# Designs tried in a protein design run: designed miniproteins, single chains. Part 82

Each design is a single chain, and the fold is of that chain. pLDDT is the mean over its residues in the fold that is shown.

## One batch from the design tools (miniprotein)

Design m2835
Fold by ESMFold2-Fast:
Formats: C-alpha cells, structure tokens, sequence
Structure m2835 (fold): chain A 62 residues (1-62)
C-alpha cells in the first residue's frame, strides 16, 4: 500500500467513525500530508495498520 493509499484509507475510516467538521478534516489532511513528507515513523505506521484492521483508537491507547 502506498502512503497516499494509506492516507485515503485512514481518512475514510475516521469519517465513518467520527463526525468531523470540514475545518477539522482539512487540518487532519494537512497533518497527514506533513507526516508523509517527513517519512512515516514506525509507530505511526503500526497505529495506521491497527486502525485499518478494525481496532478502535481506545484499543490502540491500551
């Protein structure tokens, strides 16, 4: 999966589970774009994989 595809999958999952305002969604996209430009940290990639596998944010925090 490319970083761009991963970003789209993350945004799709967030929109399904969280009611975001347009401003919040734009800020989230900007943060993800900056993260991708800097190179994804291994912990961020692990969290993204767990989220895509259907784990909740609450489970990831444990």
Amino acid sequence: MTPEELKERILERIRENVDLTPEQEAALKASLDEGIKRGPHPKVLEAARDFLEGKTLEELEK
Scores: mean pLDDT 63

Design m2836
Fold by ESMFold2-Fast:
Structure m2836 (fold): chain A 85 residues (1-85)
Amino acid sequence: APLSEEERKEALEKAKEIAKKEKRELLVIPLRHEKAEADPEVNALLKRLSALLKEKNILAVLEEEPGSLEETKAALEELIAELEA
């Protein structure tokens, strides 16, 4: 089920608190489509991003935004490229 606006804000606040307590960097990952996580290509990109985040000890939270699957893929590829740089 899609998260409500309040649930999204709570999840982000909890992630920020955990990052502060653990002294970890926090990255917000934009998902431009509500079914993005069900897409196999998006899942592959998220898996690659998760591996990079674990390697760099970065805490991540997913934020749902309006948009297309293509926008979601482009955003994830850009984040991966920045983290691999």
Scores: mean pLDDT 69

Design m2837
Fold by ESMFold2-Fast:
Structure m2837 (fold): chain A 89 residues (1-89)
Amino acid sequence: VKVTVNVVSVENIGSVAIVTAEATSSEDKRVEIQAFLEDGRALALNDSSYEGNKTTSVFVAPNANSKITLKGYVDGKLQAEKTFESKAT
């Protein structure tokens, strides 16, 4: 299975950054998205929706300069990974 994971948006609101991520599978399979800080701590999942082969998940991160890694899983197996930088406001 081929999976892509991308960051859609980052919104800084007070002490938090709201990170929206999207994953797409080449097959009609659900992708579970998880997000991690550079130190390996998991970000809180606020919301997740699934539509066909596409998953959209919203995570809560600190409003700080940090590297965030998105991981996409299908059937419990890591299929895709993407790292991006979040900037403080």
Scores: mean pLDDT 82

Design m2838
Fold by ESMFold2-Fast:
Parts: C-alpha cells; sequence; structure tokens
Structure m2838 (fold): chain A 78 residues (1-78)
C-alpha cells in the first residue's frame, strides 16, 4: 500500500539520520544506548508487512530529539 511505502521511507530516513549522527559525533554511553534502542525499534517496524505510520513518526521524532540532545550537550561542554 502507499501507506506502507511511506512508512518504509520514514524508517529509512530515521536510520540515515542515526548513521549520520554516529559518523559526525562521538556519542556518550547513554547516547549509544539510546541509538541501540531506536535501531531495535526500527528493525521491529521494518519486519512488519504493514508497519504503523504513527509508530514510524514517533521513532523519527525520538531520533530528532536524540540529535538535538547530542548538539545541546556539545554546546554545554564548550
Amino acid sequence: SAEAEQVRRLLAAARALIDQLKAEHTLSPEEQARVDALLARLDALAASPEPSYAEALEVLDEVQELIGDVYLREIEEK
């Protein structure tokens, strides 16, 4: 369905953002644990034949929150 394709695109975007975050930043152990939890949720959604659009948006939002938290920590350390 079009909805399932849109969800898969959101999951791919979330994974790409995590990959970029890991490539550009040194993560704390707590931040790495958050990455691991988000990747597990992305994997679970990707395994579904009809993944939830709402859950995909929630995971993408949490990835954006993590990115913001990493940037804020780096600013506070300067």
Scores: mean pLDDT 86

Design m2839
Fold by ESMFold2-Fast:
Structure m2839 (fold): chain A 79 residues (1-79)
Amino acid sequence: SMEELQKKIEELREEARRRMDEVSREFAAEQKEIQAQAKSDEELTRQMRQLFVEYTDRLGEILEELKKRIEELKKEAAE
């Protein structure tokens, strides 16, 4: 049913939100460590740039997985 499909989609969205929250907490912790440990502005900038790339890549993976799972659910519901 459409109601069951919507409930499953919302469950996937909530799971993705929790995973993104975890990634954001890890980013904040690693950012703090880099700021505490960096011995130069160049080192700080390099490490922060790498951390930001890792962060955005992880968020992108979560969103792409969510998109794929939602489309699979829609296809299954149409059958």
Scores: mean pLDDT 86

Design m2840
Fold by ESMFold2-Fast:
Structure m2840 (fold): chain A 98 residues (1-98)
Amino acid sequence: SRLLELAKEVARAAKAGDDEKGRKLVEEATKLYREALAKAQSENERIILDLELSRAIAEALGDEATVALLDRLREMARAGASEEELAAFADAAAAELA
């Protein structure tokens, strides 16, 4: 997905301090994100999109623990978990990682 690749490039540009490249990438990514949101037919599809974007960013930053958590949340969302169930799982996982 071009949107997921752009999210990774945005994360890397931010880490490198390349503000000019970062701004351009954020503008392009925001456009594609808004188009993807407009095409989403359910709240569940929107949640899955947000989880996939967060995962792509965490992966680009080398945050393996967050990638593993987001993979689990994405699996639950695809299985039809509610936003409340996803939030409860994330809170429990964050408490265990702290």
Scores: mean pLDDT 80

Design m2841
Fold by ESMFold2-Fast:
Structure m2841 (fold): chain A 56 residues (1-56)
Amino acid sequence: SVGPYVDVSELPEGVAETARRMRAMADAVAEGIALARATGDLQAGLDEGARLTREA
């Protein structure tokens, strides 16, 4: 059911693709932060976030 926010899958194709790319980048950054917090190594988190962003 649609709330006050538009579902990404219901957006026009070009807008939906841009939204998916932006979400993938945000998820990559969050993954890097999670790794940094888990290991206590900020550089490892930065390297992982950058790697995932390149793959997105």
Scores: mean pLDDT 70

Design m2842
Fold by ESMFold2-Fast:
Structure m2842 (fold): chain A 95 residues (1-95)
Amino acid sequence: MKIAVLGAGKIGIETALKLLEEGHEVVLVLDASKEAVEKAKELLKDYDVKVEEVNSLEEAIELIKKAKPDLVLSISERAAKFIEKETGIKTEVIS
């Protein structure tokens, strides 16, 4: 299954690593923090994962639409609702 993760902090990265170990394809990891993105790129360097900085939720939505994941996982409930509405892609909250 192709999965996108919104949030490159501890919970987002731990979730992405678990999904990769379970044999899922993590196609995209997004965060507004350049520092979080750079750290995530280092931690995920041995995996085929695109890690990108986004400056708005609208930018995140465009990258998610382009990646065409089967599922989006979001650290933010507010962002999850907006992503699902705008993309039609099933979006779940991680905590």
Scores: mean pLDDT 87

Design m2843
Fold by ESMFold2-Fast:
Structure m2843 (fold): chain A 84 residues (1-84)
Amino acid sequence: MKLSDEEIAREIERIRRASLVSVTGSRELADTYLRISPKMIDLLKKAGLSLEDAQKTASDIWDQSGGDEEKAMELVKKKAEELK
């Protein structure tokens, strides 16, 4: 079942403050990640990763995408498929 919007917002805010603000220096890139990272994390958790591993993997995929939302979603779907 889907996490509450408040729980999702708290986890995403924690990730953002810990890494993205320091790394990106861009509010627009951080806002994009805040929007898509709950979906990335959910897909990875559904594929068998723990919350911590899903968060770390989603962050790594986001960095690899260079801020491209479509590429990030493609990479996370491929990773989730490999974990089936």
Scores: mean pLDDT 72

Design m2844
Fold by ESMFold2-Fast:
Structure m2844 (fold): chain A 73 residues (1-73)
Amino acid sequence: GAKTLGGWAREFLASRGFDLDDAEVERILALAAELLGLDVTPDTPLSELSEAQLARLRVAIAYYAAELQRAKE
């Protein structure tokens, strides 16, 4: 499994069927982190995050990914 937040976000989005490049994943992660008030980056170790923080990030990341995909349609 992924060791960093960026790697985890990429695996999560790919599992949801999103076809996004690294820059798009990093942008989505940055938006999700800002929305949630989390001081995290793509290099943040997953071991530093709680299950509750990861659950909130999943919701925010999925929201921004869906918005980005709609903008491409």
Scores: mean pLDDT 84

Design m2845
Fold by ESMFold2-Fast:
Structure m2845 (fold): chain A 87 residues (1-87)
Amino acid sequence: SAEEVLEEIERLLREAGRLADVDPERARELMLKAMELIIEAFEKAGDTETVARARELLERFLASEDMEEQERLVLQVYTLFLDRLAS
């Protein structure tokens, strides 16, 4: 369900925030998993336009070595997901 997907995304992002200062590599891995889960949800919904936007943000995330930029990109993808749930 959408609620179960949201709970897992929130769990991953909460854990990433907890680890950001102590294990940045693990935090980045959890943020990546959250982004991939969101993209999969858009793909299952048939929202090809939002999938394309989220994949562009994912490519920028993968190219970035700046934690603050990575966090901003994850939040942008998460905002797209919340907007979809509100629709």
Scores: mean pLDDT 86

Design m2846
Fold by ESMFold2-Fast:
Structure m2846 (fold): chain A 116 residues (1-116)
Amino acid sequence: MTREEVLRRMLEIARGVENAVKAAIDLAKSGETGLAAEQARGIADYVRKVAEELRSLPETPAVRRAVEAFEKIADYLRKAAEAAESGDTDGAVKYLEEAQKIARELREFLERELAA
C-alpha cells in the first residue's frame, strides 16, 4: 500500500466515524439511548480493529496520529455507551461529542497531509 493509499483509507475511515458518531448523538438526543449505546459500542469495536491494522504498517507520523486518535475515539465511545446504559443521557452526549471532535480533527489533519 502506498503512502497516499494509506492516507486516503484513514481519511475515509475518519469521515465514516465522524458521520456515524453524529448519528449516535442524534439518537441519544431524541431519547433513543439504547440504540445510541449499541451504535457507540459497534463504532468503538470497529475503530479498535482499524487501530490494530494500522499498527501492523510502517510507523509514520500520520499512522501514529491516526492510531492514537482511533484509540481515544474508542475509549470515549465506550464511556458514552456505559453512560447511556446507566441512564446518564447528558454524559453519553458529552462523550459522543468528544469522540466526534477527535474524528473531525483527524479528518482535517489527513486532508492537509493529502493536499501537500
Scores: mean pLDDT 88

Design m2847
Fold by ESMFold2-Fast:
Structure m2847 (fold): chain A 79 residues (1-79)
Amino acid sequence: GNTALLIQQASAEFKLDAAQQQQLQTAVEAYLRSDAELESFAVALGMPLEDFRRLSAEVEGSPVEKFVRLVARHLAGQK
């Protein structure tokens, strides 16, 4: 797939550093190896479920595209 391109685009959009980009890649690889729902991964990452649902409604695209963008946004919000 085009997962590497999605990670690159999200990293640029949310201005992720190298460590955050690596965390995004690891999370996406874990998601792709699992049959778990997106909400389960959001909870595992510590993202509030209601925030995840709200942001997911604002993002268009495939489940993978939504996951990449939501995780990138979450990582960018970390101190």
Scores: mean pLDDT 73

Design m2848
Fold by ESMFold2-Fast:
Structure m2848 (fold): chain A 67 residues (1-67)
Amino acid sequence: SNYEEFKERLRKELGFDEQAVNDVLDSLKRFGLHSKEELEEAYERIKKVVENGRKERAKQRELQALR
């Protein structure tokens, strides 16, 4: 299924653990995203969020180190 291919990409390409993969899939199912095109768009958004989150976490760690 499209979800199985999506799960493999999250695990192998983005390094998501099983809990993170399940959280993403629950969100996709809740939003009714199931087609290959919808999942490809969701993957690109998740990838950008992950990249932005890594930058934001680095900034937050710097702020916490100053306390």
Scores: mean pLDDT 75

Design m2849
Fold by ESMFold2-Fast:
Structure m2849 (fold): chain A 71 residues (1-71)
Amino acid sequence: LLKELIDAILKNDFEKAEKLYEEFRQKYPDNKELHEAVKRAIEAAKNMNFVEFYEAISRAVLLAEKLGIPV
């Protein structure tokens, strides 16, 4: 799920990314920091802010690994 979401963002498929983000929130409702990192990555990618995008994705991956969520 998270890998598919990142792939959608990288392909500029924001409609798919937002749909996967909603599925991700429903699957892992208690991981608020992870939700915020993923949302920040989508917003940064939409604005072509490469630095913010990289930081947000790196944080999302790190948080997912700590929580045992597949990346």
Scores: mean pLDDT 79

Design m2850
Fold by ESMFold2-Fast:
Structure m2850 (fold): chain A 76 residues (1-76)
Amino acid sequence: AFEEARAVIETEFADQLAAGKEALLKGDLKAYMEIRRELSAQVARATGVSFELADLTVNDLLLPAVRERARAAKAA
């Protein structure tokens, strides 16, 4: 279930995942939260998993961008 949801996000929702990563890297937290919420809802509908499981999977995939943003902020 988790691995299947992840594969669907990376293939069918790659553009939305990329938009979420870009918003995080720019520090646009409002855009990031809107993209994450919408993507999680769409993944839940596409895969049949709960919204909570979809949101956790989306967050896990966005975690590298969160770490990159934290590094950029630390360097500034």
Scores: mean pLDDT 76

Design m2851
Fold by ESMFold2-Fast:
Structure m2851 (fold): chain A 85 residues (1-85)
Amino acid sequence: SAELEEMKKVLKETLKELKTNKLSVSQAIGAALRAIGEIFQAGLLDGVDLLGNPEEGGEQGREIAKLGKEVVKLALEQLKKLAAE
């Protein structure tokens, strides 16, 4: 589970960056894509589709899915703000 712990750490750092509201378009897109990739990889380790069915994951997989979805949400909100300017 060292891999899952590192994934959670990366997602928490990405959330911290997104909460600054200082990310560019490319940085926000990159954050969303990384989060989707982390959820997918955690799902492969758990043997479940965490993107479609996050509740089917193990404890760490469910935490990664929750964190990753929050990253995607905040990245999309940042992109919407930038698009409105």
Scores: mean pLDDT 80

Design m2852
Fold by ESMFold2-Fast:
Structure m2852 (fold): chain A 62 residues (1-62)
Amino acid sequence: SQILEDLAILKEDSQYLSETEKKQLEQLETEVQATQGEIPLDLEIQLGVLSIRVAVNKVFPK
């Protein structure tokens, strides 16, 4: 699904995430994998926020 692709991309770009954000990504990955059916919308939103943080951190590192 799209969320699994988004997780893979975020993991590849994890160098642009802080240690706290990496822990948040790890938590989201665990919750997505634990969900056998419909992925909750709030998990999608949190993933989107991390994607924005990656983009911002690429332009403004630390």
Scores: mean pLDDT 76

Design m2853
Fold by ESMFold2-Fast:
Structure m2853 (fold): chain A 74 residues (1-74)
Amino acid sequence: SPAAALTEVRRLLLEYARLVSEKAPKEEQLRVLDRAIAAAEALLAGTDPASPLAREMRDDLAAMRRQKARLEAE
């Protein structure tokens, strides 16, 4: 369900925030961030583009992609 998929995206983002806070290795941060991006992309593909959920997911996905680019550029 979209609700269960959204819960998984948010769980992965919380795990990512924890890894950043703990100064975990870059490869671990990227692994979790890649999983969050994939989950968000899958959720967005199955969501009505006009919905508030689709807008929130597009914003989250853009932020995650920017953060991934920053990590990869280190």
Scores: mean pLDDT 86

Design m2854
Fold by ESMFold2-Fast:
Structure m2854 (fold): chain A 85 residues (1-85)
Amino acid sequence: MSQDDLETMDRLIKLLEAQAERFKSNGDDKLAEELRELKKQVEDLRQQFQDNASTNPEQAEQTLLQLGDLWLRFLGLIGTGQRRK
């Protein structure tokens, strides 16, 4: 359970970095910065989840809910793609 969740977070972190570089190369600096901020949030949640997984299950569950919110925000950002160059 916890290992699979950490791997999911790691995949999202890598995806956010890749998308940030892609949008920056396309001239969408604002979207690239927003994606980098999301990456920082996911990295923070990953640390919190790892620290709490064995000692505080309620905090670990709360971290997974926050991950879901960040995932939806990520989908919204990549789904816009219409920022003025």
Scores: mean pLDDT 74

Design m2855
Fold by ESMFold2-Fast:
Structure m2855 (fold): chain A 86 residues (1-86)
Amino acid sequence: MSYEEKVAKLNALIDRIEAGEPVTDEQIEEAAKILAELFKDPSKFAEVNRLLDRLVRALERQPDGAEKVKKFLEAFSKYSKLPLID
């Protein structure tokens, strides 16, 4: 999957979550994996950090948002050599 395809897929998921659609554990795992891969390119850190911020905020607004954010952070740490969570 290209960089553009990964960004588009992640944006589409975030948009649906922001619209109030329930997110599944599988979608959280996939988003974490995509973000971890995107963070491997230092030239994209500013853009990818913005996507990370949007995703975390969207997850926090879901029912049981704290648990969803926790699942995301655990998956992101698993797939990333640099878990940058401010």
Scores: mean pLDDT 78

Design m2856
Fold by ESMFold2-Fast:
Structure m2856 (fold): chain A 79 residues (1-79)
Amino acid sequence: MSLEELEKRIREELEKRGIKISDEDIRALAKAAHERIERGELSEEDAIDAVVASAEAIANGEATLEQAVESLLAPEVRA
């Protein structure tokens, strides 16, 4: 999946869920998730789910964009 295609799918999922964040935020999250897909660390579906969760946290004021991007690039190991 291309970065542009991933970004488009993320926008569609956010719209369906009523989550509103800026285009800049969507692009930053999509880029971070795409890097994880390219490293073989996330599937395309897991990447979309992770970005949606990050976007929801940003929209709710629970995380900044920088915190969400850092979490996507260097996720905590949870068993």
Scores: mean pLDDT 79

Design m2857
Fold by ESMFold2-Fast:
Structure m2857 (fold): chain A 74 residues (1-74)
Amino acid sequence: SNKEKVKEILREFFERVKGGEPLRVAVSEASNKGSELPEESYNLLNYLLEQAVDMLNQGEPPDEILEKLLKELE
């Protein structure tokens, strides 16, 4: 499903971040993968990525952010 693809992209995004990839690059890669999704799913992904970036900049742990965002997709 498109929701499962959004979850997969989010998990890969956080793996990139935890691996030390610059946040700008990780966001770009996630957004590029999302461009193949229907518009509604792409917009949802970008919304979740903006929330993720904000929480990461506030110093919240990546694993805790991922859990919160995955709950928004239920």
Scores: mean pLDDT 87

Design m2858
Fold by ESMFold2-Fast:
Structure m2858 (fold): chain A 84 residues (1-84)
Amino acid sequence: SVEEIVRAVREGRPSPLQKGVNVGELKAALEADPRVRAFSTSLADGETADLVVAPIETPDGRFALILAVRPDGSVAAGVVELAP
């Protein structure tokens, strides 16, 4: 569910790739957090994607969840470890 993904992000654990997640609800939930930033960018294949970046701080390090929403409504999610 959207809330489980948001919880995983905030708890610093990997978010599972879930089929059938409502992308609009996920974006709205993440954007409600003032630490989240939204961008638009070009992908390597020339498509445009909306990026939502949510910071995650844990005792073991700093991470960012990057959610990429493509024009077809497909979503790719990744977690990136940030430098100290």
Scores: mean pLDDT 58

Design m2859
Fold by ESMFold2-Fast:
Structure m2859 (fold): chain A 104 residues (1-104)
Amino acid sequence: MTEVFEPMPEEERKKGLAEAVLLALLAYHLGKKEYTEQLKELLKQLGDEDSLRILEEGIEVLEKEGLEKAIEKTIELLSERYGVDKEELEEKVKKFLESLEKLK
């Protein structure tokens, strides 16, 4: 097919944004400050205000109600905003936590 830009499909971009928000929330929980800041900067550069707002809401829930509630709320908001499958995001949580635990 075309090689002009090699653009990410819209569906993959939406999944990427949703995954980045979820990953940032989990990194924040695990105290991976540098990585969380890098992800926030990425989201800001992409110009997606909803992703940053969802992340902020997730962090508030995390601080007030704990990780399980924060994950549930964040996945629900991400699914509503980006049309990403909730089951896919739930599976990604397990993989992200495992990966972040191994991240220096």
Scores: mean pLDDT 77

Design m2860
Fold by ESMFold2-Fast:
Structure m2860 (fold): chain A 94 residues (1-94)
Amino acid sequence: SEEKEKAKKLLKEVYEALLKQYSKESADILFNNFLNDIIELPKLSEEEKKKKVEELKAFVRAVLGLDSENAKELEKFLETEEGQEILAEVAKEL
């Protein structure tokens, strides 16, 4: 569960970054949409998955910053099927 704890920390960093940029109501909506996209990611076709991964990476970079270590680590989870499954499991708990 070391990878799950890391994924949970990274997802919480996205929420905290949203709270710094948006109202709580807007941050909650954006974060819930982000978590739902992550939860559905393993269920998508390969073509839809590829498109959604690029959209999620763009969102993460925009929220956390282009040079953010947390953004780069979260992108690594998004780039592998194993990482996508871990993110989906953790997102269901948030």
Scores: mean pLDDT 88

Design m2861
Fold by ESMFold2-Fast:
Structure m2861 (fold): chain A 94 residues (1-94)
Amino acid sequence: AEAERLAAIGLVALARAAAEGLSAEELEALAAELRATLDEAVFEELVRLARETRARIDELARNTTDPAATKAEVRELLRELWRRVEELLRRAAA
């Protein structure tokens, strides 16, 4: 669905920002790059990775007893998501 794809793009942009420290302009450029790929199979895999990461974040949020520790775990999940997406995009560009 369109809403799920937009949410996936947003989460992936946030994941790259967490991994690399991106500016707002760089986040907008990343969103444009993701839209430009337009390969349905690549986009579906990106949505799948984002969905898995979001499910893990939701589970951490439900079990939050220490907000600072939960925030650190979420940042690590986002960095891992970016590593997986970067590999996916690299393979798609080849």
Scores: mean pLDDT 73

Design m2862
Fold by ESMFold2-Fast:
Structure m2862 (fold): chain A 70 residues (1-70)
Amino acid sequence: ALEEAKAAADAGDLERVREIAEQHPDNPEVLLVYAVALKRAGQPEEARRLADTLPEGSEARKVVRAVANA
């Protein structure tokens, strides 16, 4: 899952990264890869929105927010 998400992100396959993230909505490593891919695609607002949908205080929200605001 994580390795597949990284490979898809490196290939610029945002659709595939999104699909993997949807299957792992509480996995901080997968969500981090998706947030980085969104930012690289010029969609940092979507990465910020993603962070806001995650549970407050969760590790996933912390890492996604950090990427979106970097």
Scores: mean pLDDT 77

Design m2863
Fold by ESMFold2-Fast:
Structure m2863 (fold): chain A 60 residues (1-60)
Amino acid sequence: MKKKEEGIKLATEAVRALAEAMGRAFDTYIAGTPEQAEAEFDRQSAEAQAKTRELVKKGE
């Protein structure tokens, strides 16, 4: 049992809850242009992955 790992898991769950709430709002907002939503998602995903890698490396 490691409190630091549990903290990361809790943060991940919080981010997921926030992401699904924003996903609902964004889905409603972009109902007219799914192609633009796909491009936006790809960009955000790439940036999130880059930040995650830096956090993992810095966390060590």
Scores: mean pLDDT 64

Design m2864
Fold by ESMFold2-Fast:
Structure m2864 (fold): chain A 102 residues (1-102)
Amino acid sequence: MARILELLEALAAAAPASLHPLVAELRRLIEEVLPGLSPEEAARLEELVRALRVFVGRLSEADAKEALELAIEMVRALAAGDRAAADAARERLYAILNAAVA
């Protein structure tokens, strides 16, 4: 998926330099998991990366770090086939992003 990789480059450009290693790890994990994902799972992952790119600049550095760590946890859970863990990480991540617009 060329679009998701383009979104990850945009996320890296938007994120603070201190968080670039987390963005790089997220990209590595996404590149590994993408060939095994269903079209629906791949689309949800693209939506999540798009949301991260839009909101990372509105978050405190601590919240941005936690959001990236939750995204990494979600992708690792997807790679392991642990949908419950992936859904839990996604819910926590969206709670952080939703708080950024309040």
Scores: mean pLDDT 82

Design m2865
Fold by ESMFold2-Fast:
Structure m2865 (fold): chain A 85 residues (1-85)
Amino acid sequence: MEELRERALEAARRFRGLAAALRAAAPSSADPALALELAARLEAAARRVEELARAGRPEEAVRAAEEAARALQPLLEAVAEALRA
């Protein structure tokens, strides 16, 4: 259980780190609004994962992190493209 909780919190830390990087890169993007939207969604996902982990629901926290990663993948690709444009 502790291992799943640690894994979930690590995913949340990665989401927060990526959100911070996107906010820093947004002014250099062809679509700053898209980068900021993705950052906000990553921050919301991190908060949800952290809440589930704190509530003693580590399996749900891990699932929430995996679902967020899958849902945000197309947006991550769109932001990466805008940063190249």
Scores: mean pLDDT 82

Design m2866
Fold by ESMFold2-Fast:
Structure m2866 (fold): chain A 65 residues (1-65)
Amino acid sequence: GPSVEEVVAALRELDPDGDGKITPEQAARAAERLGLDVEKIRELAEKMGPTLSLAEAAQLLVSLG
């Protein structure tokens, strides 16, 4: 699976404002870029709320890689 560094880099590219708030759709796009299960990541992120922190999104992507 992807490294923590690769996950953080992908998430930072999808958060150009640098506010550290990641939507479920942004998490799904990071998953697509990293070759992970896009639908599973989206579903799990949506269950966490309307936004995730960068750390929460990174942990989710690493745990499923």
Scores: mean pLDDT 79

Design m2867
Fold by ESMFold2-Fast:
Structure m2867 (fold): chain A 74 residues (1-74)
Amino acid sequence: MSSEELSRLFREGAIAYENGDYEKAAELFERVARESTDPRGRASALHNLSLARKKLGDHETAERYEAEARSLGW
């Protein structure tokens, strides 16, 4: 996936999160984290994925994603 396409997906995830669509936000951020080859970009996506998962009540999965983001320099 191109960096432009990843940037667009990240933006769509942020908009979904702002609109309260945490399920869609989590899906989009997960795709960015999986497809990103840039550690900083992946860390940012994982951090936002953790926030979306916390809103969905999945605290254990959120803490795991946050730990991974921190290991990548978040």
Scores: mean pLDDT 85

Design m2868
Fold by ESMFold2-Fast:
Structure m2868 (fold): chain A 106 residues (1-106)
Amino acid sequence: GPLQNLPDQVADLEAWFDLPEVRRLLDELLATSDPDQTLQEVIDNNDTLASRGLRLLFDAMEHGGDDPERAQEQAEELRKLGLDELAELAERLMRERRAGLEAARA
């Protein structure tokens, strides 16, 4: 689907994840970025801890059902950045996405 603007994506993620680390990273990203840009544009144009962490999370969410090895590597990269809560979130979302895909095949 089409990418949402940054404030809409931040609001969705904050509503989805009640994790202090995620909220902090999203607030930092929103405060330092152009709100007229999409989240993907902000991530691609910046090399901050927030942009790197969110990129790894979104890649893990997108590929967790189809490429679990890649998704696991992304979770490990999050841990290397010190983003342990985000890594645990990525691992949880990968498992949930995989379970959903397996249920859809039944």
Scores: mean pLDDT 68

Design m2869
Fold by ESMFold2-Fast:
Structure m2869 (fold): chain A 91 residues (1-91)
Amino acid sequence: MAKKLVEEAGEKIIEAARALEEGDEEKARELLYEAAKLYAEALVEEGAITEEDAPEIAEEIAERLWEHFLTLKELGLSPVEAAENTVENLK
């Protein structure tokens, strides 16, 4: 099941990158948090973290993804292209 969670998280990351490029930061943040929640669930299934730790880890993942996309945008790179590369590396 972890593979399906990672794939769903990847789809939401790409949607978040598109929202960010369109200027909808609120939508982008929401989608990144949903993606982070799916990643945290995958980590629980793999035994890497506990269910109790999952909400905190999801918030940390979402914040790091947001910072990463902002940094890429400042460097003149496409958040969508970066998100697509991230999804490719997660499978």
Scores: mean pLDDT 77

